# Ledger of designs, part 35: designed miniproteins, single chains, continued (4)

Each design is a single chain, and the fold is of that chain. pLDDT is the mean over its residues in the fold that is shown.

## One batch from the design tools (miniprotein)

Design m13183
Fold by ESMFold2-Fast:
Structure m13183 (fold): chain A 98 residues (1-98)
Amino acid sequence: MKKKLLNAIALHARAAGRRASPEIRDRLFKTAEEIEKSEDPVEAAQKAADTLVEAYRESTPEQREAIRAEMRSLVQATKALDPEAGAIVEKALAEAEA
């Protein structure tokens, strides 16, 4: 389960990056690489959440919709695998939308 959760987080970080500016994409891709090497899925979820919130805030309105969609997908994926990791991402999405 741990590897499946880390892979899901990394996948959604990369998906958000592909829809962002080149600078934000590079940051999200680097974060995904670090997540795949993580020993703590909760810490990995927090790192992904923080990076996605930064990406959202630095993006154009059109890019924000794309990143928001990926964050919502990540919330559903992480909640299904780990309720604690899911809660972290859900809180980050709420903070980004505020």
Scores: mean pLDDT 82

Design m13184
Fold by ESMFold2-Fast:
Structure m13184 (fold): chain A 110 residues (1-110)
Amino acid sequence: MKEKAERVKKLLDEVLEIAREIMSEEKYAELERLVAKIRELLDKVLDPTASEEEKKKALEEAIELLRKMGSIISDEYFEAVEAGDKEKAEKAHEALVLIKEAIELVEEML
């Protein structure tokens, strides 16, 4: 569990690095807020004093927030494709692949 949580945190850092290059400051700030909340939820999952029910609820909430991040980046991807911005589309797609890996890791922790 700890190794998967640390891997998810690393994937989220990589998503934020990509997002900084392709997103407006406002959208980037929204993603930073979502990442901060997901990090708090993963810390709760690793807390030995938390109940199994609290840990499960934290993992379920983390998946919902990861899906919300995916939706935001997916919108940027489709806008880039329609605009013919191949570089932005490629970077957005890379971020979506990382989010998908993060979701799969969190689902394996359930």
Scores: mean pLDDT 90

Design m13185
Fold by ESMFold2-Fast:
Structure m13185 (fold): chain A 89 residues (1-89)
Amino acid sequence: ELEKLLEEIKRREQLERDIMAGVADLTAAVLRQILKNTPLSEEQKKELEKIIEEMRRLADDLRAGKISVDEGVKRLTELVKKANEILEK
């Protein structure tokens, strides 16, 4: 039955988004630990807090089905790159 197949596809798509949201949440948690345990300037701390908030919003957007997994990967990759640039100072 087509309706059951469409429901299964939607569940799979949401599962993929939920997994990606979990990756974003875990990355935010790792950055939070870096903030807590690393001697950073006040400017670095403020910039990392903004990135953590963006990662949390990304996870929420993914769970809400507002963005695709592909868009989620792109946005998380950009946020990780920015975090690394801040930490390399």
Scores: mean pLDDT 85

Design m13186
Fold by ESMFold2-Fast:
Structure m13186 (fold): chain A 72 residues (1-72)
Amino acid sequence: MSDDRLRENGLISQAALALVQGRHDEARRLTDSLDGERGWRLAQEAARAIRSGVPAGREASLELARQLRELE
């Protein structure tokens, strides 16, 4: 599979985390490098799920945070 899907998924995840932190501008910039509308909507949905405080989602969000640090 092409590398662009992995990077796109990483950017959406990073933008979702930025939204959870209240960093709307950063989240927008991250998704702006993708197909803006799709990436932005996916980031908002992911951020909403994280903010809902789902117990199972907590483990996923921690794993996501670690992957984001690897991308840095």
Scores: mean pLDDT 67

Design m13187
Fold by ESMFold2-Fast:
Structure m13187 (fold): chain A 84 residues (1-84)
Amino acid sequence: GPVFTITHKGDPEAKELLKKLVQNPGVKVIGVTENSVTVEWLGDPEAKEILIKLAQNPGLEVTVTAPDGEVYKGEKALEYLKTL
């Protein structure tokens, strides 16, 4: 599925959403650093809702790589999520 990278600055609200995302069985965790989380979305609707909330947060940088290799960032990542 599409691969999402979320970059954060340690905001508690963002950390809580990211924790819920990585615990969701509808994503495959690819990597976690102090400032970023990278996951593959496996088609789960609840994980999609978390990704939408993350993409709507202006304090976060959300990048998605679609299965065709196209890369979307910020508002374009949110638009892509709405098409899934």
Scores: mean pLDDT 83

Design m13188
Fold by ESMFold2-Fast:
Structure m13188 (fold): chain A 84 residues (1-84)
Amino acid sequence: SLERQREIARLIGLELATLAALDAGDREAAEEHARRLAEHAKSLPEPTEEDIRRLEKLARLAEEAGLEEAAEALREAAEALREK
């Protein structure tokens, strides 16, 4: 659906923003972008197993980067999508 495509594009934008913030050493901005990604991901229409695995992978990467709050939010988003 067009709505799903729009939301996927938003998630990609937030992922790129998170990576750019990490590259710049702005941990606070990276945490905020990743948390927003998690919040938007919870509302993703017609979630697929690939969407869930991507969020779980992003949670692991966030944890490795020291973004503890973002990692937890991403894990919660993946769990929320599994319940849909």
Scores: mean pLDDT 83

Design m13189
Fold by ESMFold2-Fast:
Structure m13189 (fold): chain A 85 residues (1-85)
Amino acid sequence: SVLQQLQQLDQQLSQLGDQISQALSDGTPASIAQAQALLAQIKQLMQQYIELLKQLYPDNPDLVAQAEQHVQQLIAQLEKQIAEA
C-alpha cells in the first residue's frame, strides 16, 4: 500500500540522515565523499516521497507544494553541512 511505502521511505530517510551525521563527524575526505553519496540517495528517496504524496492527495496541490518546498530546504541544508565539513 502507499502508506506502507511512505513508512518504509521515512525509515530509510532517517537511517541515511544518521549515516550522514556520522560521516561528517569523522571530517576526512573519504567520509565527506561518503556523505555526498548518501545525499544523492536521500534526493532520490525524497522524489519518491513527493510522488507518493501526489497519489495520496491528488485534490490538495497546496499540501504537495508545501512538502516539495520543505524537501528542497532540507536538501539545501544538508548540502551546506557537507560543503562546510
Scores: mean pLDDT 84

Design m13190
Fold by ESMFold2-Fast:
Structure m13190 (fold): chain A 70 residues (1-70)
Amino acid sequence: MDMAKIALENMMMQLEAAKERVLKNPSPENKEAFLHLLDQAEKAARGNLSPDEAAEFEKKLAAMREEVLA
């Protein structure tokens, strides 16, 4: 359980870094890399978190997607 939460926290740090890359250079490649990490994080949350925790995490991921893709 703790290792899964650590992995998800690490995924969030990866997503923040990917978001920063897109904001500095909004190339198709940077957007695709961000979306790939976002998809992986959504799948990890659904597989490892309770429904309530997954819903909160997915809400946070949706906000990040909106910030990047507008």
Scores: mean pLDDT 79

Design m13191
Fold by ESMFold2-Fast:
Structure m13191 (fold): chain A 94 residues (1-94)
Amino acid sequence: SVEDFLKHLEDAVAGAEAAVAALEAENASPSTLRALIQMLEQERADIEADVAAVLARSSPEEAARVRKAADQAMARYNQMIARLEALEAEQRAR
């Protein structure tokens, strides 16, 4: 259902944010940061595919809710990836 999808999407984003916060609190190596970036990029791609599949079977009202949640989730993933890439570059320069 759309409600189950929206809950799954929020749980996925919240889990990703918790993982990012945990690594930012540590003196994580560049290789550890790169591994998390790769995982977030894959999760973002998987979510984009899942969103497309859900939208294909959604009513217009459901599609509006899914698009809003997806846009917010994509923005949060993009922000997390950018922050980790900046941290990786900073640590590699040391």
Scores: mean pLDDT 87

Design m13192
Fold by ESMFold2-Fast:
Structure m13192 (fold): chain A 92 residues (1-92)
Amino acid sequence: SSSLIQMLKQMLKVTREVLEDLRKELEKLREGKLSPREQTILMFRVLAAVSEAWLAVDIAKKTPDIPEELRKEAEELLKEAEELQKELQELL
């Protein structure tokens, strides 16, 4: 349905913006600029981003007549989110 495709496009846009922000927070962590509270918040935000990216991939796979480009974009965002989660776990 067109509504599912529009929802997926919005999810991918928001997830990309969140991942870009989380990358900046990860750099602050590497520089020792985050308090323990901010580190905990970053952990939960990264977990949420991975979950949202996974959901976007699931929606893309189950949505009929979805453009191939949107499916690939969702899979790439999930990979980026999982790589960011791994980097965070190695720093904590």
Scores: mean pLDDT 87

Design m13193
Fold by ESMFold2-Fast:
Structure m13193 (fold): chain A 94 residues (1-94)
Amino acid sequence: STMEKIRELARRIIELARRAALAARAAGNSKGEHAAIVVMIAAQDVLESEDKEKIKKALETAKKVLEENRAAMADPALTEEILELIDEILELLE
């Protein structure tokens, strides 16, 4: 189902965001660590909700925070993978 795929993508985002937070912390980038934690919380909210509008809003907010803090993320490849997964969920919600 679409919701099952969304939940699988959200679990992947949580794992990658955890890694991004650790990478930012190791680099001394507190803003990047915070942005990764915001993404992780939004992905956890996706797992707890079946409200498409709430899921969409949480992910759009997390995407914006991550994009605004892109330079502080320390791992560009990991950051791009997270953004791609967020976009995949947003496309599934259209």
Scores: mean pLDDT 87

Design m13194
Fold by ESMFold2-Fast:
Structure m13194 (fold): chain A 95 residues (1-95)
Amino acid sequence: SGESDSILRLQGLTKRYIDSTLDEVKRLVSDGDLDSAIKVLDDEIAYLEKVKKTLEDQLKKSTDEETKKLLQDSIDWLNEQIEKLKKLKEEVEKK
């Protein structure tokens, strides 16, 4: 369905952004630009928290159980990704 397809497309796009951010952070750390690496991580974390908020708002409005399950699974995945990025930020800050 269009709604489920939109959720899956958003998840795929979000994963590509995370992968691009991780590649950029790795390059910046290798170059010794730790301040820029932290900034890139902060911006991505803020973006993912905004995406999560949008999905949480959609979950509150949804009446379809299958859509609710997809939204909850996506929110849980985003929470995991945000936690991983925050841990990576702490590791970069300790350098």
Scores: mean pLDDT 86

Design m13195
Fold by ESMFold2-Fast:
Formats: C-alpha cells, structure tokens, sequence
Structure m13195 (fold): chain A 95 residues (1-95)
C-alpha cells in the first residue's frame, strides 16, 4: 500500500505539472482527491500522523475552493495553487 507521504509527493508532482500547463481545475481535482484518500487512510488506520496530514491538506483544499467561489481570476487562482504546492512541500520537509 502506498504510504501517505508517497501519496502527497505524487500529488505535488501532478499539481506542479497541471499548474504549468494552465490546468487549474485539474490541479484542484488532484488536491481534492489527495485529501479524500488521506482521510480514508486516517479513518481506516486511526493513525494520528495521517489524520494531521489529512487535516493540513484539507485546509489547503478549502483555501483553493473558497477562492474559486469568489473570483474568476485564473491568474490569481494559479498563484494560490502555486502557494499551496509550496506549503505542501514545506510540510513534507518538516516531517
């Protein structure tokens, strides 16, 4: 079974690719899918570290989703998604 950290690393790589291609909707879907998968693992295992990771990814998903509901500015959404990728990378470095 793929580790939660491997799931997050693959999500970061896929998001970076989609953001570079201008696919902000695709990047948001990767982020949302990653949150759902981490929440499933946390629920099934009861692992507190995975729960913390799922909460963190969920906070980033909420930020992107909220921004999308208040603006159609694709450039602003792209910058926020880039910042989310940076936040995810920093979380990995601190683990």
Amino acid sequence: MMSPLEILKKAIEEMEKLIKEGDTDGALEVLARTERELERIAKETGDKKVMHLAIFVGSQTTLATMLKTVTDDEELLKKVLQKIVENLKKYLEEL
Scores: mean pLDDT 82

Design m13196
Fold by ESMFold2-Fast:
Structure m13196 (fold): chain A 90 residues (1-90)
Amino acid sequence: SKELLLEAIRRTAERLGVSEEDVIGAIGAAFEDAGASDEELAELAETFGISVETLRELARRARERFSDEEIRRIVNEVARIFIELYNEKQ
């Protein structure tokens, strides 16, 4: 669910003391590192309500600001919170 993903991003940002843009950037960077296509990145950007250009810029900033381990930690926290939120609604 788009709504659950956006809530997971918000909670991750609050818990880790980073911005929502930092979390979105980390997700974008992880997708690029995994070999995501331009079409896959466009779908991700649409889900976040931003342009592909904005997603790529946020991913670039995340790579410059965070280590690979920190990006992995951010992405894993989003996944953990998303699963928790999904289970609460079942």
Scores: mean pLDDT 87

Design m13197
Fold by ESMFold2-Fast:
Structure m13197 (fold): chain A 72 residues (1-72)
Amino acid sequence: SLVKVEGDTLYVTPSATVADIKKALKTDEDIIFKGEVLKDDETVGDLVDRGLQNGDEIEVGDKKYKIILIEE
């Protein structure tokens, strides 16, 4: 799987999209990173190019998730 959810932690591959994260979380809410709403077609790899690192948080509604990058 491109995305694994464990509590408040998301394990994601660089090929996972924002849409894949929403599906894994079973949510239709906007995902916010550094104050910006992410587009569904952006990949985790695109976000890494924009400065996303292990342990960074994303906001989904009223909840924060920690991102952990995994290589597959």
Scores: mean pLDDT 83

Design m13198
Fold by ESMFold2-Fast:
Structure m13198 (fold): chain A 75 residues (1-75)
Amino acid sequence: SSAEEAARRAPFEAFLIAAKLKDEELVEKAQRLLAERDGPVPGAEEVAKAQEALAKGDEKTAREYLKKAIELMEK
């Protein structure tokens, strides 16, 4: 399903957003999740909201949603 595909891609999308935000801590966390997580993860909806905020130039909102997504993935 598209939801499962989004859940599988979420750690990689989180890494890309963290890199665009130039947030070293979030980049490090996303890289760790990419290495350690295999298969679908929670937080895909929060990643999508971070991407939407970043596309609108709202880096603050993008960072907050990305932090929430990574926190969900770390559980």
Scores: mean pLDDT 85

Design m13199
Fold by ESMFold2-Fast:
Structure m13199 (fold): chain A 68 residues (1-68)
Amino acid sequence: MKVTIKILSETEAQILAETEVKLTFHDGSEKTLKPGEVVSVEFLSKVKEVEAGGTKGLAEDLVEVVGP
């Protein structure tokens, strides 16, 4: 499934997805986010791969970024 990230400000973004989203970072660490969770833009800038709804791929392929 595709994941939408809504930019709220220069520092914060909201995850818009129907299921939990697992993020894999460039440093190899992982974090699972809940639908509607707000996270820092700096944190999201470190994401390499995304897994949501059984689909895993590069963040650039599965993530849509929208402004406020």
Scores: mean pLDDT 78

Design m13200
Fold by ESMFold2-Fast:
Structure m13200 (fold): chain A 81 residues (1-81)
Amino acid sequence: MPSPLERLYQGLLELVNLMRENNVPLEVIEEAVVKELAEAVQAGVISEKQALDLLRRLAREHNWPEERRRALERRLKERLA
């Protein structure tokens, strides 16, 4: 059975794919991902470390540049501060 962490990752992957298929701007997709991960951490579903690991995994899967991934990691940390 997939863990809560893996279910969240699969849900985010599906969300990003659907948004991309509907030509949603990357900035809006990025904001949705950061918001969802921050809410999951604040709700106690995952840890901050797990949220950062999922963000890195999503960035690799969707071929986001490293500079963009670093910017998203900063934004996620800022939302959790």
Scores: mean pLDDT 83

Design m13201
Fold by ESMFold2-Fast:
Structure m13201 (fold): chain A 99 residues (1-99)
Amino acid sequence: SALSAEEEAVRARANAEAAKLRAEHQAVIDAFEAGLTPEVRERLAEIEKEGLENQSEELTLELLRELAAASDPALRAQLEQLLAFIERYRALKEEVARV
């Protein structure tokens, strides 16, 4: 193995936690995607494009938070749940990167 036992253990735990988070949030993800209007879908595509063009995941998250703030309560709640999931997933990626 090219990795230390500690590095392998951290990556294994992070991968297991990411899989668990996806499973726990699958119902939220499915409900969100099923409820997307063409207008919201178009805005999400614009946000993704802006994040890619500026090479900034933080900009993407900021624009998603702005969309959530401007949305109706049901869509806002779904976007906030997805943002929390994305932030936890990013934290796990950073944990792996630090080892």
Scores: mean pLDDT 74

Design m13202
Fold by ESMFold2-Fast:
Order: C-alpha cells, then sequence, then structure tokens
Structure m13202 (fold): chain A 87 residues (1-87)
C-alpha cells in the first residue's frame, strides 16, 4: 500500500540520518521515525507533515525522494549553519 511504502521510505531515511551520529542527523531521524510510525497506523497526514518538516530543515524539496548522499550532504550543511548561528 502507499502507506507502507511511505513508512518504509521514512524508516530508511531515518537510518541514513542516524548513521551520521550528528545532532541534526539524530533529530531528523527521530522526526522521520515518528512519521513512519504514523504511516504504519494509517495516519498519512501526520507522516506527510513529518516528511515536510524534515525536508524544510534540510532544504530539500522532498525527503522521501532524496538519495542517501543528498541527505548526508544536507545534514552536514545544516550542522555547519547551526554552529555559525550560535556565534
Amino acid sequence: SMAKELSEKLKERAKWAEELKTPVGLEVSKILKKGAEAAERGDIGVAEVAAAVVSTILGLEDITEASKEQIEEAIKKEEKKLEKKKK
């Protein structure tokens, strides 16, 4: 089903983000895992919101269509931006 496919995509991307062991990677992984759990329960709207939030955080058009390399690069860029914003 579409819900199962969305859940699987979010879980896979959560694992990629978590593997980086960075603050941003761990935070987006947590959001994506919650989205995947919502999709498994049939709460597609909640899953789509989770994907949209992560896409916005990472400056991506759609996290569910992003490659592992694109996600890793986006997370690394956000880590650098956060350090600069701390002043």
Scores: mean pLDDT 84

Design m13203
Fold by ESMFold2-Fast:
Structure m13203 (fold): chain A 88 residues (1-88)
Amino acid sequence: SLEEELKKGIKKIKEQAKKLGVPDVGERLAKLLEETYEILKKGGSKLEVEIHKAMMLMEASVAKKPELADLAAEEIDKLYELYLKIYG
């Protein structure tokens, strides 16, 4: 389900951020992924998803953690692709 994919993404982001010594960044990225889920649940657009992806990439960039940028992009793309598979 979309909710299970969200939970997996949040867990991966928080675990990776903790390993990189930036758990606060992980919490902000998890919040942005959760906001993306709420947007998709309300039938939101691809543009709104891409804006949230840009915000996640900016958070990772400011933290200077490219591994979190890569993971954030992967997890938001997975959530959107699963949304399209279920509801598209």
Scores: mean pLDDT 87

Design m13204
Fold by ESMFold2-Fast:
Structure m13204 (fold): chain A 94 residues (1-94)
Amino acid sequence: MSSELKKLEEELEKLEEESDELTDRALQAIQNKDVDALKEVLTRAQDLLERVQNLLKQAEEAGAPESLINRARSLIGQVQQIIDVTNSQIAALE
């Protein structure tokens, strides 16, 4: 349990960092009107969303602290916003 929780915390931190990188990438692609870069961000954000959802499920099953569960839920919301904004920008540029 303790070592499993530490692994989940480390995985969540890495997913949070990846989300921040995708946000920066999306903003740059929007500024440059780069549809190919936006489509790459969309693909990566969709994969990240699935990975965060899987981590949330594992954390809930492991009885993780509410703080960790809440962080994972917040991250799902952030990644969904990246997907929504990226889709809107692709549609606007096509």
Scores: mean pLDDT 88

Design m13205
Fold by ESMFold2-Fast:
Structure m13205 (fold): chain A 89 residues (1-89)
Amino acid sequence: SLEALEKALEFLRKAMEALDNGDVEKAIKYLEEARKYLESVKDDPLARAAFALVEGALTALRNGDIDRAKEMLQLALEVVEELLEKYKE
């Protein structure tokens, strides 16, 4: 649903802000929320791609690789923004 994608985008943005502030624990919580909303729309291939990127970001953070997590999170943001444009236009 559009609302689930908007919530996913909100939590992905909050996760990036938390990482920029050095709050890895908060970033993990926001990524888990974004993952939950993306899982609800996984019938869409772009939503599945964003879900996989969020899973990768969570794995990177749990391994202490903040730079890799930011890279994967940025890609997830771009995918969700592209998908939202499709539904808003």
Scores: mean pLDDT 87

Design m13206
Fold by ESMFold2-Fast:
Structure m13206 (fold): chain A 68 residues (1-68)
Amino acid sequence: PLGNQARHLVIQARKLYDQGKFDEARKQAIESARYALKSNDGMSLGGAVIILRKLGYEEEAERIANEF
Protein backbone atom coordinates (compact mmCIF):
# COMPACT_ATOMS: atom_id res chain seq x y z
CA PRO A 1 0.00 0.00 0.00
CA LEU A 2 1.18 3.54 -0.81
CA GLY A 3 0.61 4.74 2.77
CA ASN A 4 2.75 1.94 4.20
CA GLN A 5 5.49 2.75 1.67
CA ALA A 6 5.42 6.46 2.57
CA ARG A 7 5.68 5.64 6.29
CA HIS A 8 8.62 3.24 5.79
CA LEU A 9 10.46 5.75 3.60
CA VAL A 10 10.07 8.62 6.10
CA ILE A 11 11.34 6.35 8.91
CA GLN A 12 14.36 5.48 6.73
CA ALA A 13 14.93 9.17 5.90
CA ARG A 14 14.94 10.09 9.62
CA LYS A 15 17.39 7.25 10.38
CA LEU A 16 19.69 8.36 7.54
CA TYR A 17 19.51 11.97 8.76
CA ASP A 18 20.46 10.82 12.29
CA GLN A 19 23.45 8.97 10.76
CA GLY A 20 24.63 12.09 8.88
CA LYS A 21 23.79 10.57 5.48
CA PHE A 22 22.15 13.75 4.28
CA ASP A 23 22.00 13.05 0.51
CA GLU A 24 20.40 9.65 1.14
CA ALA A 25 18.02 11.17 3.70
CA ARG A 26 16.90 13.76 1.13
CA LYS A 27 16.29 11.08 -1.52
CA GLN A 28 14.20 8.94 0.86
CA ALA A 29 12.27 11.99 2.13
CA ILE A 30 11.35 13.05 -1.43
CA GLU A 31 10.25 9.51 -2.31
CA SER A 32 8.21 9.30 0.92
CA ALA A 33 6.52 12.61 0.07
CA ARG A 34 5.56 11.33 -3.41
CA TYR A 35 3.96 8.19 -1.97
CA ALA A 36 2.29 10.25 0.78
CA LEU A 37 0.75 12.61 -1.78
CA LYS A 38 -0.61 9.69 -3.83
CA SER A 39 -2.09 8.06 -0.69
CA ASN A 40 -3.25 11.36 0.92
CA ASP A 41 -1.08 10.55 3.99
CA GLY A 42 -0.59 13.90 5.72
CA MET A 43 1.43 12.44 8.61
CA SER A 44 4.14 10.91 6.39
CA LEU A 45 4.12 14.01 4.16
CA GLY A 46 4.65 16.22 7.23
CA GLY A 47 7.55 14.06 8.36
CA ALA A 48 9.21 14.20 4.93
CA VAL A 49 8.78 18.01 4.73
CA ILE A 50 10.37 18.41 8.19
CA ILE A 51 13.41 16.36 7.13
CA LEU A 52 13.81 18.35 3.89
CA ARG A 53 13.63 21.64 5.84
CA LYS A 54 16.23 20.39 8.35
CA LEU A 55 18.49 19.54 5.40
CA GLY A 56 18.13 23.11 4.04
CA TYR A 57 15.88 22.26 1.07
CA GLU A 58 13.26 24.87 2.01
CA GLU A 59 12.05 25.53 -1.56
CA GLU A 60 11.63 21.81 -2.29
CA ALA A 61 9.83 21.25 1.04
CA GLU A 62 7.46 24.18 0.40
CA ARG A 63 6.65 22.97 -3.13
CA ILE A 64 5.86 19.44 -1.87
CA ALA A 65 3.78 20.69 1.10
CA ASN A 66 1.71 22.91 -1.22
CA GLU A 67 0.72 19.82 -3.29
CA PHE A 68 -1.18 18.32 -0.33
Scores: mean pLDDT 82

Design m13207
Fold by ESMFold2-Fast:
Structure m13207 (fold): chain A 111 residues (1-111)
Amino acid sequence: KKEKILEAMIELVQKGFDEVAAEAEKRGLTAVANAIRVARDYIVRWLKENPERAVSLTPEELVKLVRDSVLNFVRAMLPDLPEEDFQWLEDVLTRKAKEMAKELEKKIKEI
């Protein structure tokens, strides 16, 4: 049961990151898309290395961890990124976080 919850978390995180990276590429923000992929790999690794802690997270806590990690990685890798592009990313991540939390909550109830 815990293994299925962890799998659902990893799949949702990968999907969410890939969708945000694709939106960044469509906006012409290739460096942002690359930073998002680095953040994805880091979070997926953390979830796999910390399965007990991962499955104890609420959907809201997980999406906050994902959002904060993306924003931190983008700022660290792209310190000169224009504020308007960073604000766009924050808005997209906030929208995706709400969608992902609802999807994860539904999937957990089915497990």
Scores: mean pLDDT 84

Design m13208
Fold by ESMFold2-Fast:
Structure m13208 (fold): chain A 73 residues (1-73)
Amino acid sequence: MSITAERILKLVEEGKEEEAAQLARDAFDYLMQPESKRLKREIEELKERLAKNSTPELQDALDYLEKKLKTIE
């Protein structure tokens, strides 16, 4: 979202308002996909928790998020 917002703003500044509108519509389509950066942060936090106290629930959650990231990336 943040990177897309910056790009939209630059297009508006360049007078390319129609391209800015199209980029905004494309960004909306990405709402159905989890943010790659957010997923990577969640995975790293979960790895730290798992290293301190290993539970089946934490391991399952980590495996799920890692598979989800691979599918999206």
Scores: mean pLDDT 67

Design m13209
Fold by ESMFold2-Fast:
Structure m13209 (fold): chain A 98 residues (1-98)
Amino acid sequence: KEEEERLKRLLESKEKIKKIYEDKEKFEEFLKEKGIDPEKMTPDEIWSKVHEILEKEGVSDEERIELTSGLAYYVSPEIQKALKEAEEQVEKALAEAE
């Protein structure tokens, strides 16, 4: 029971991490299409630019949520590090649970 629940939680964590990375990729694609290079901008500049674009282009609520999730990854080095560590831990734990 406990091992099945643990495996279920690991799979759920893996799916959540995967979704965050997918949101990040969609955000990177969005920025590229707008001619924005996040590596050359400060977090505040990225935030202001994205806000301006979202306000002007009338994107859907779902798309806005996905873009906001991807933005959070870019503006927080702490989130980037935590996600990478969580991904490595989940992948290792799942490999050991086979």
Scores: mean pLDDT 71

Design m13210
Fold by ESMFold2-Fast:
Structure m13210 (fold): chain A 74 residues (1-74)
Amino acid sequence: MSNEQIIRLLEQLKELASRKEDGRLSLEKTRELLEAVGLDVDLLMPLLEAADKDKDGFLDEEEFQALIERLRAA
């Protein structure tokens, strides 16, 4: 999967998983969605966990944007 495909997937997961979380991406809901669509959570979850700087289990807008920029730079 390309970095652009990963970015697009993460943007779509944020739209779905953050609807009831004050605009924050829930890592638990994201994990459930990745498993439901048959993606390897062990490949994607470390990227999301590394972006969760305050370790509250959510990515806010700033943390999410930093993750996207990191993926573009890779």
Scores: mean pLDDT 72

Design m13211
Fold by ESMFold2-Fast:
Structure m13211 (fold): chain A 84 residues (1-84)
Amino acid sequence: MEEVKKIVEEIIKKLKLSEEEKKKLKPALEYLITQLKEKGESEDFIYEEGLRFTKALLNKEKLEDLLKLYPDYKDIIEESYKKI
């Protein structure tokens, strides 16, 4: 939990998200990072994938394109996209 929050905060800082963007994207990003951590991925890998996912959400990419990035996380991507 603590480590997940740290990675989320690092991504937010790197991408210079507004307070509104933080509130919107935080739940989706925390879920994605938690799932990647549970799969045993490295912190560096989780950070890079979290950045890619967040950039895709900020650019309001089509749901189908996001599913191609994370096919194993279809449900989370669909839920995250609905929250935007």
Scores: mean pLDDT 73

Design m13212
Fold by ESMFold2-Fast:
Structure m13212 (fold): chain A 88 residues (1-88)
Amino acid sequence: SVEELEKEIEEHRDNAARLQALRRRLEIQLESIDLTLEGYLKKMKAKTMEQLLESVSPEKQEQIKRLLKERDELRALIARIDAILAAG
C-alpha cells in the first residue's frame, strides 16, 4: 500500500542504498503502468486520456482510472525519495 511504502521511505531515510533500490522498484512499476496506458491509447486510436475514457466501457473506465491513480501515487513516492536523496 502507499501508506506502507511511505513508512518504508521514512524508516530508511538515512539509507541511500535502500532508498535507491526502492526507487528502482517503483520506477519499474511506473513504467509497466505507462506501457499499459500507452497500449490502450494505441488500441483505441485515442490521442488523449480524455478521448480514451470517452471511447471505452464503464468497466474499462474504472480500470484506467485506477491505473491513473496508481501512476500519480508512484510519481509522488519517487519524488519524495528524490527529495530525501538530494537533501542527504
Scores: mean pLDDT 88

Design m13213
Fold by ESMFold2-Fast:
Structure m13213 (fold): chain A 100 residues (1-100)
Amino acid sequence: SANEEIAKLIEEFKKKMEELIKLLNEEDAKKVRELTEQIIQAIENKDMEKARKLFQELEDIINKSIEKYNLSEEKKKKIQELVKEMRNILEEIEEILKKM
């Protein structure tokens, strides 16, 4: 069902977030986790406009973190890949919700 597919995508989104926060400092990791919880709540409420806005805030925190802490090129690439994967999952959830 569409609901089961969305639930699976939310679990994948959470797994990518857990990998991402391991690469961040504790303060930014906490903010990313809190924003991820809010994004999931927005998805569950079918408020994709809010989910997109919160995800943009998450990306802004990550970009500032990368610049501020002068992360290695290897860490930057891994973070950027994880953020892209999370964005793709969010877009897939939005497309499923549009078809419901």
Scores: mean pLDDT 89

Design m13214
Fold by ESMFold2-Fast:
Structure m13214 (fold): chain A 100 residues (1-100)
Amino acid sequence: SKADFLKKLKEEYDKILEEMDKLLAEAEAKISDPKLREEVQKVANEAHKKIEEIVKEAIEKIEASDDPKEMEKIVEEAKKKMKEILEETKKKIEEIVAKA
């Protein structure tokens, strides 16, 4: 049971990272200015740290739980938080691209 929820969490994490990689690649393709590229990379690095913290907390909560319903809620909460970070990151990157 715990292994299944950890697997679901990893699958959601991997999807978020794929979308982050796409956003970064598309932004870098549109930006010639090295300073704006540095700003994009900083935004991406901050987002990765926040996503890592969300996943670590979710893993700890799953490991501490014996209730499958609680574990499902932990995965869904982590997914929601990671998506919020992705959307915030997208907006910040779009603002940087608009300056290019």
Scores: mean pLDDT 88

Design m13215
Fold by ESMFold2-Fast:
Structure m13215 (fold): chain A 86 residues (1-86)
Amino acid sequence: EKAEVEALVKKLRETLAEELALLDELIAQSSGDEKAFYETLKKIAEELLRRIDELEREGGSLEDIKKAVAEALKRIEEAVKEYEEK
């Protein structure tokens, strides 16, 4: 499964890099609670990138990477819910 881990990590890095660039643009164009929301999403994405990098270097499994992604998605769901309830 090393090839599957490498493929998933590459895809996640590419996707997160694109999303981080978009979030930086949205942060620059927003204010108040909307800006705070995008800043929260950026922090989640940056933390996920750090975890993926660490797992790849330490020989983490596909399951470990999936857990890291699932945790990040849960944090995003919490942030979206908080923003929508405003």
Scores: mean pLDDT 83

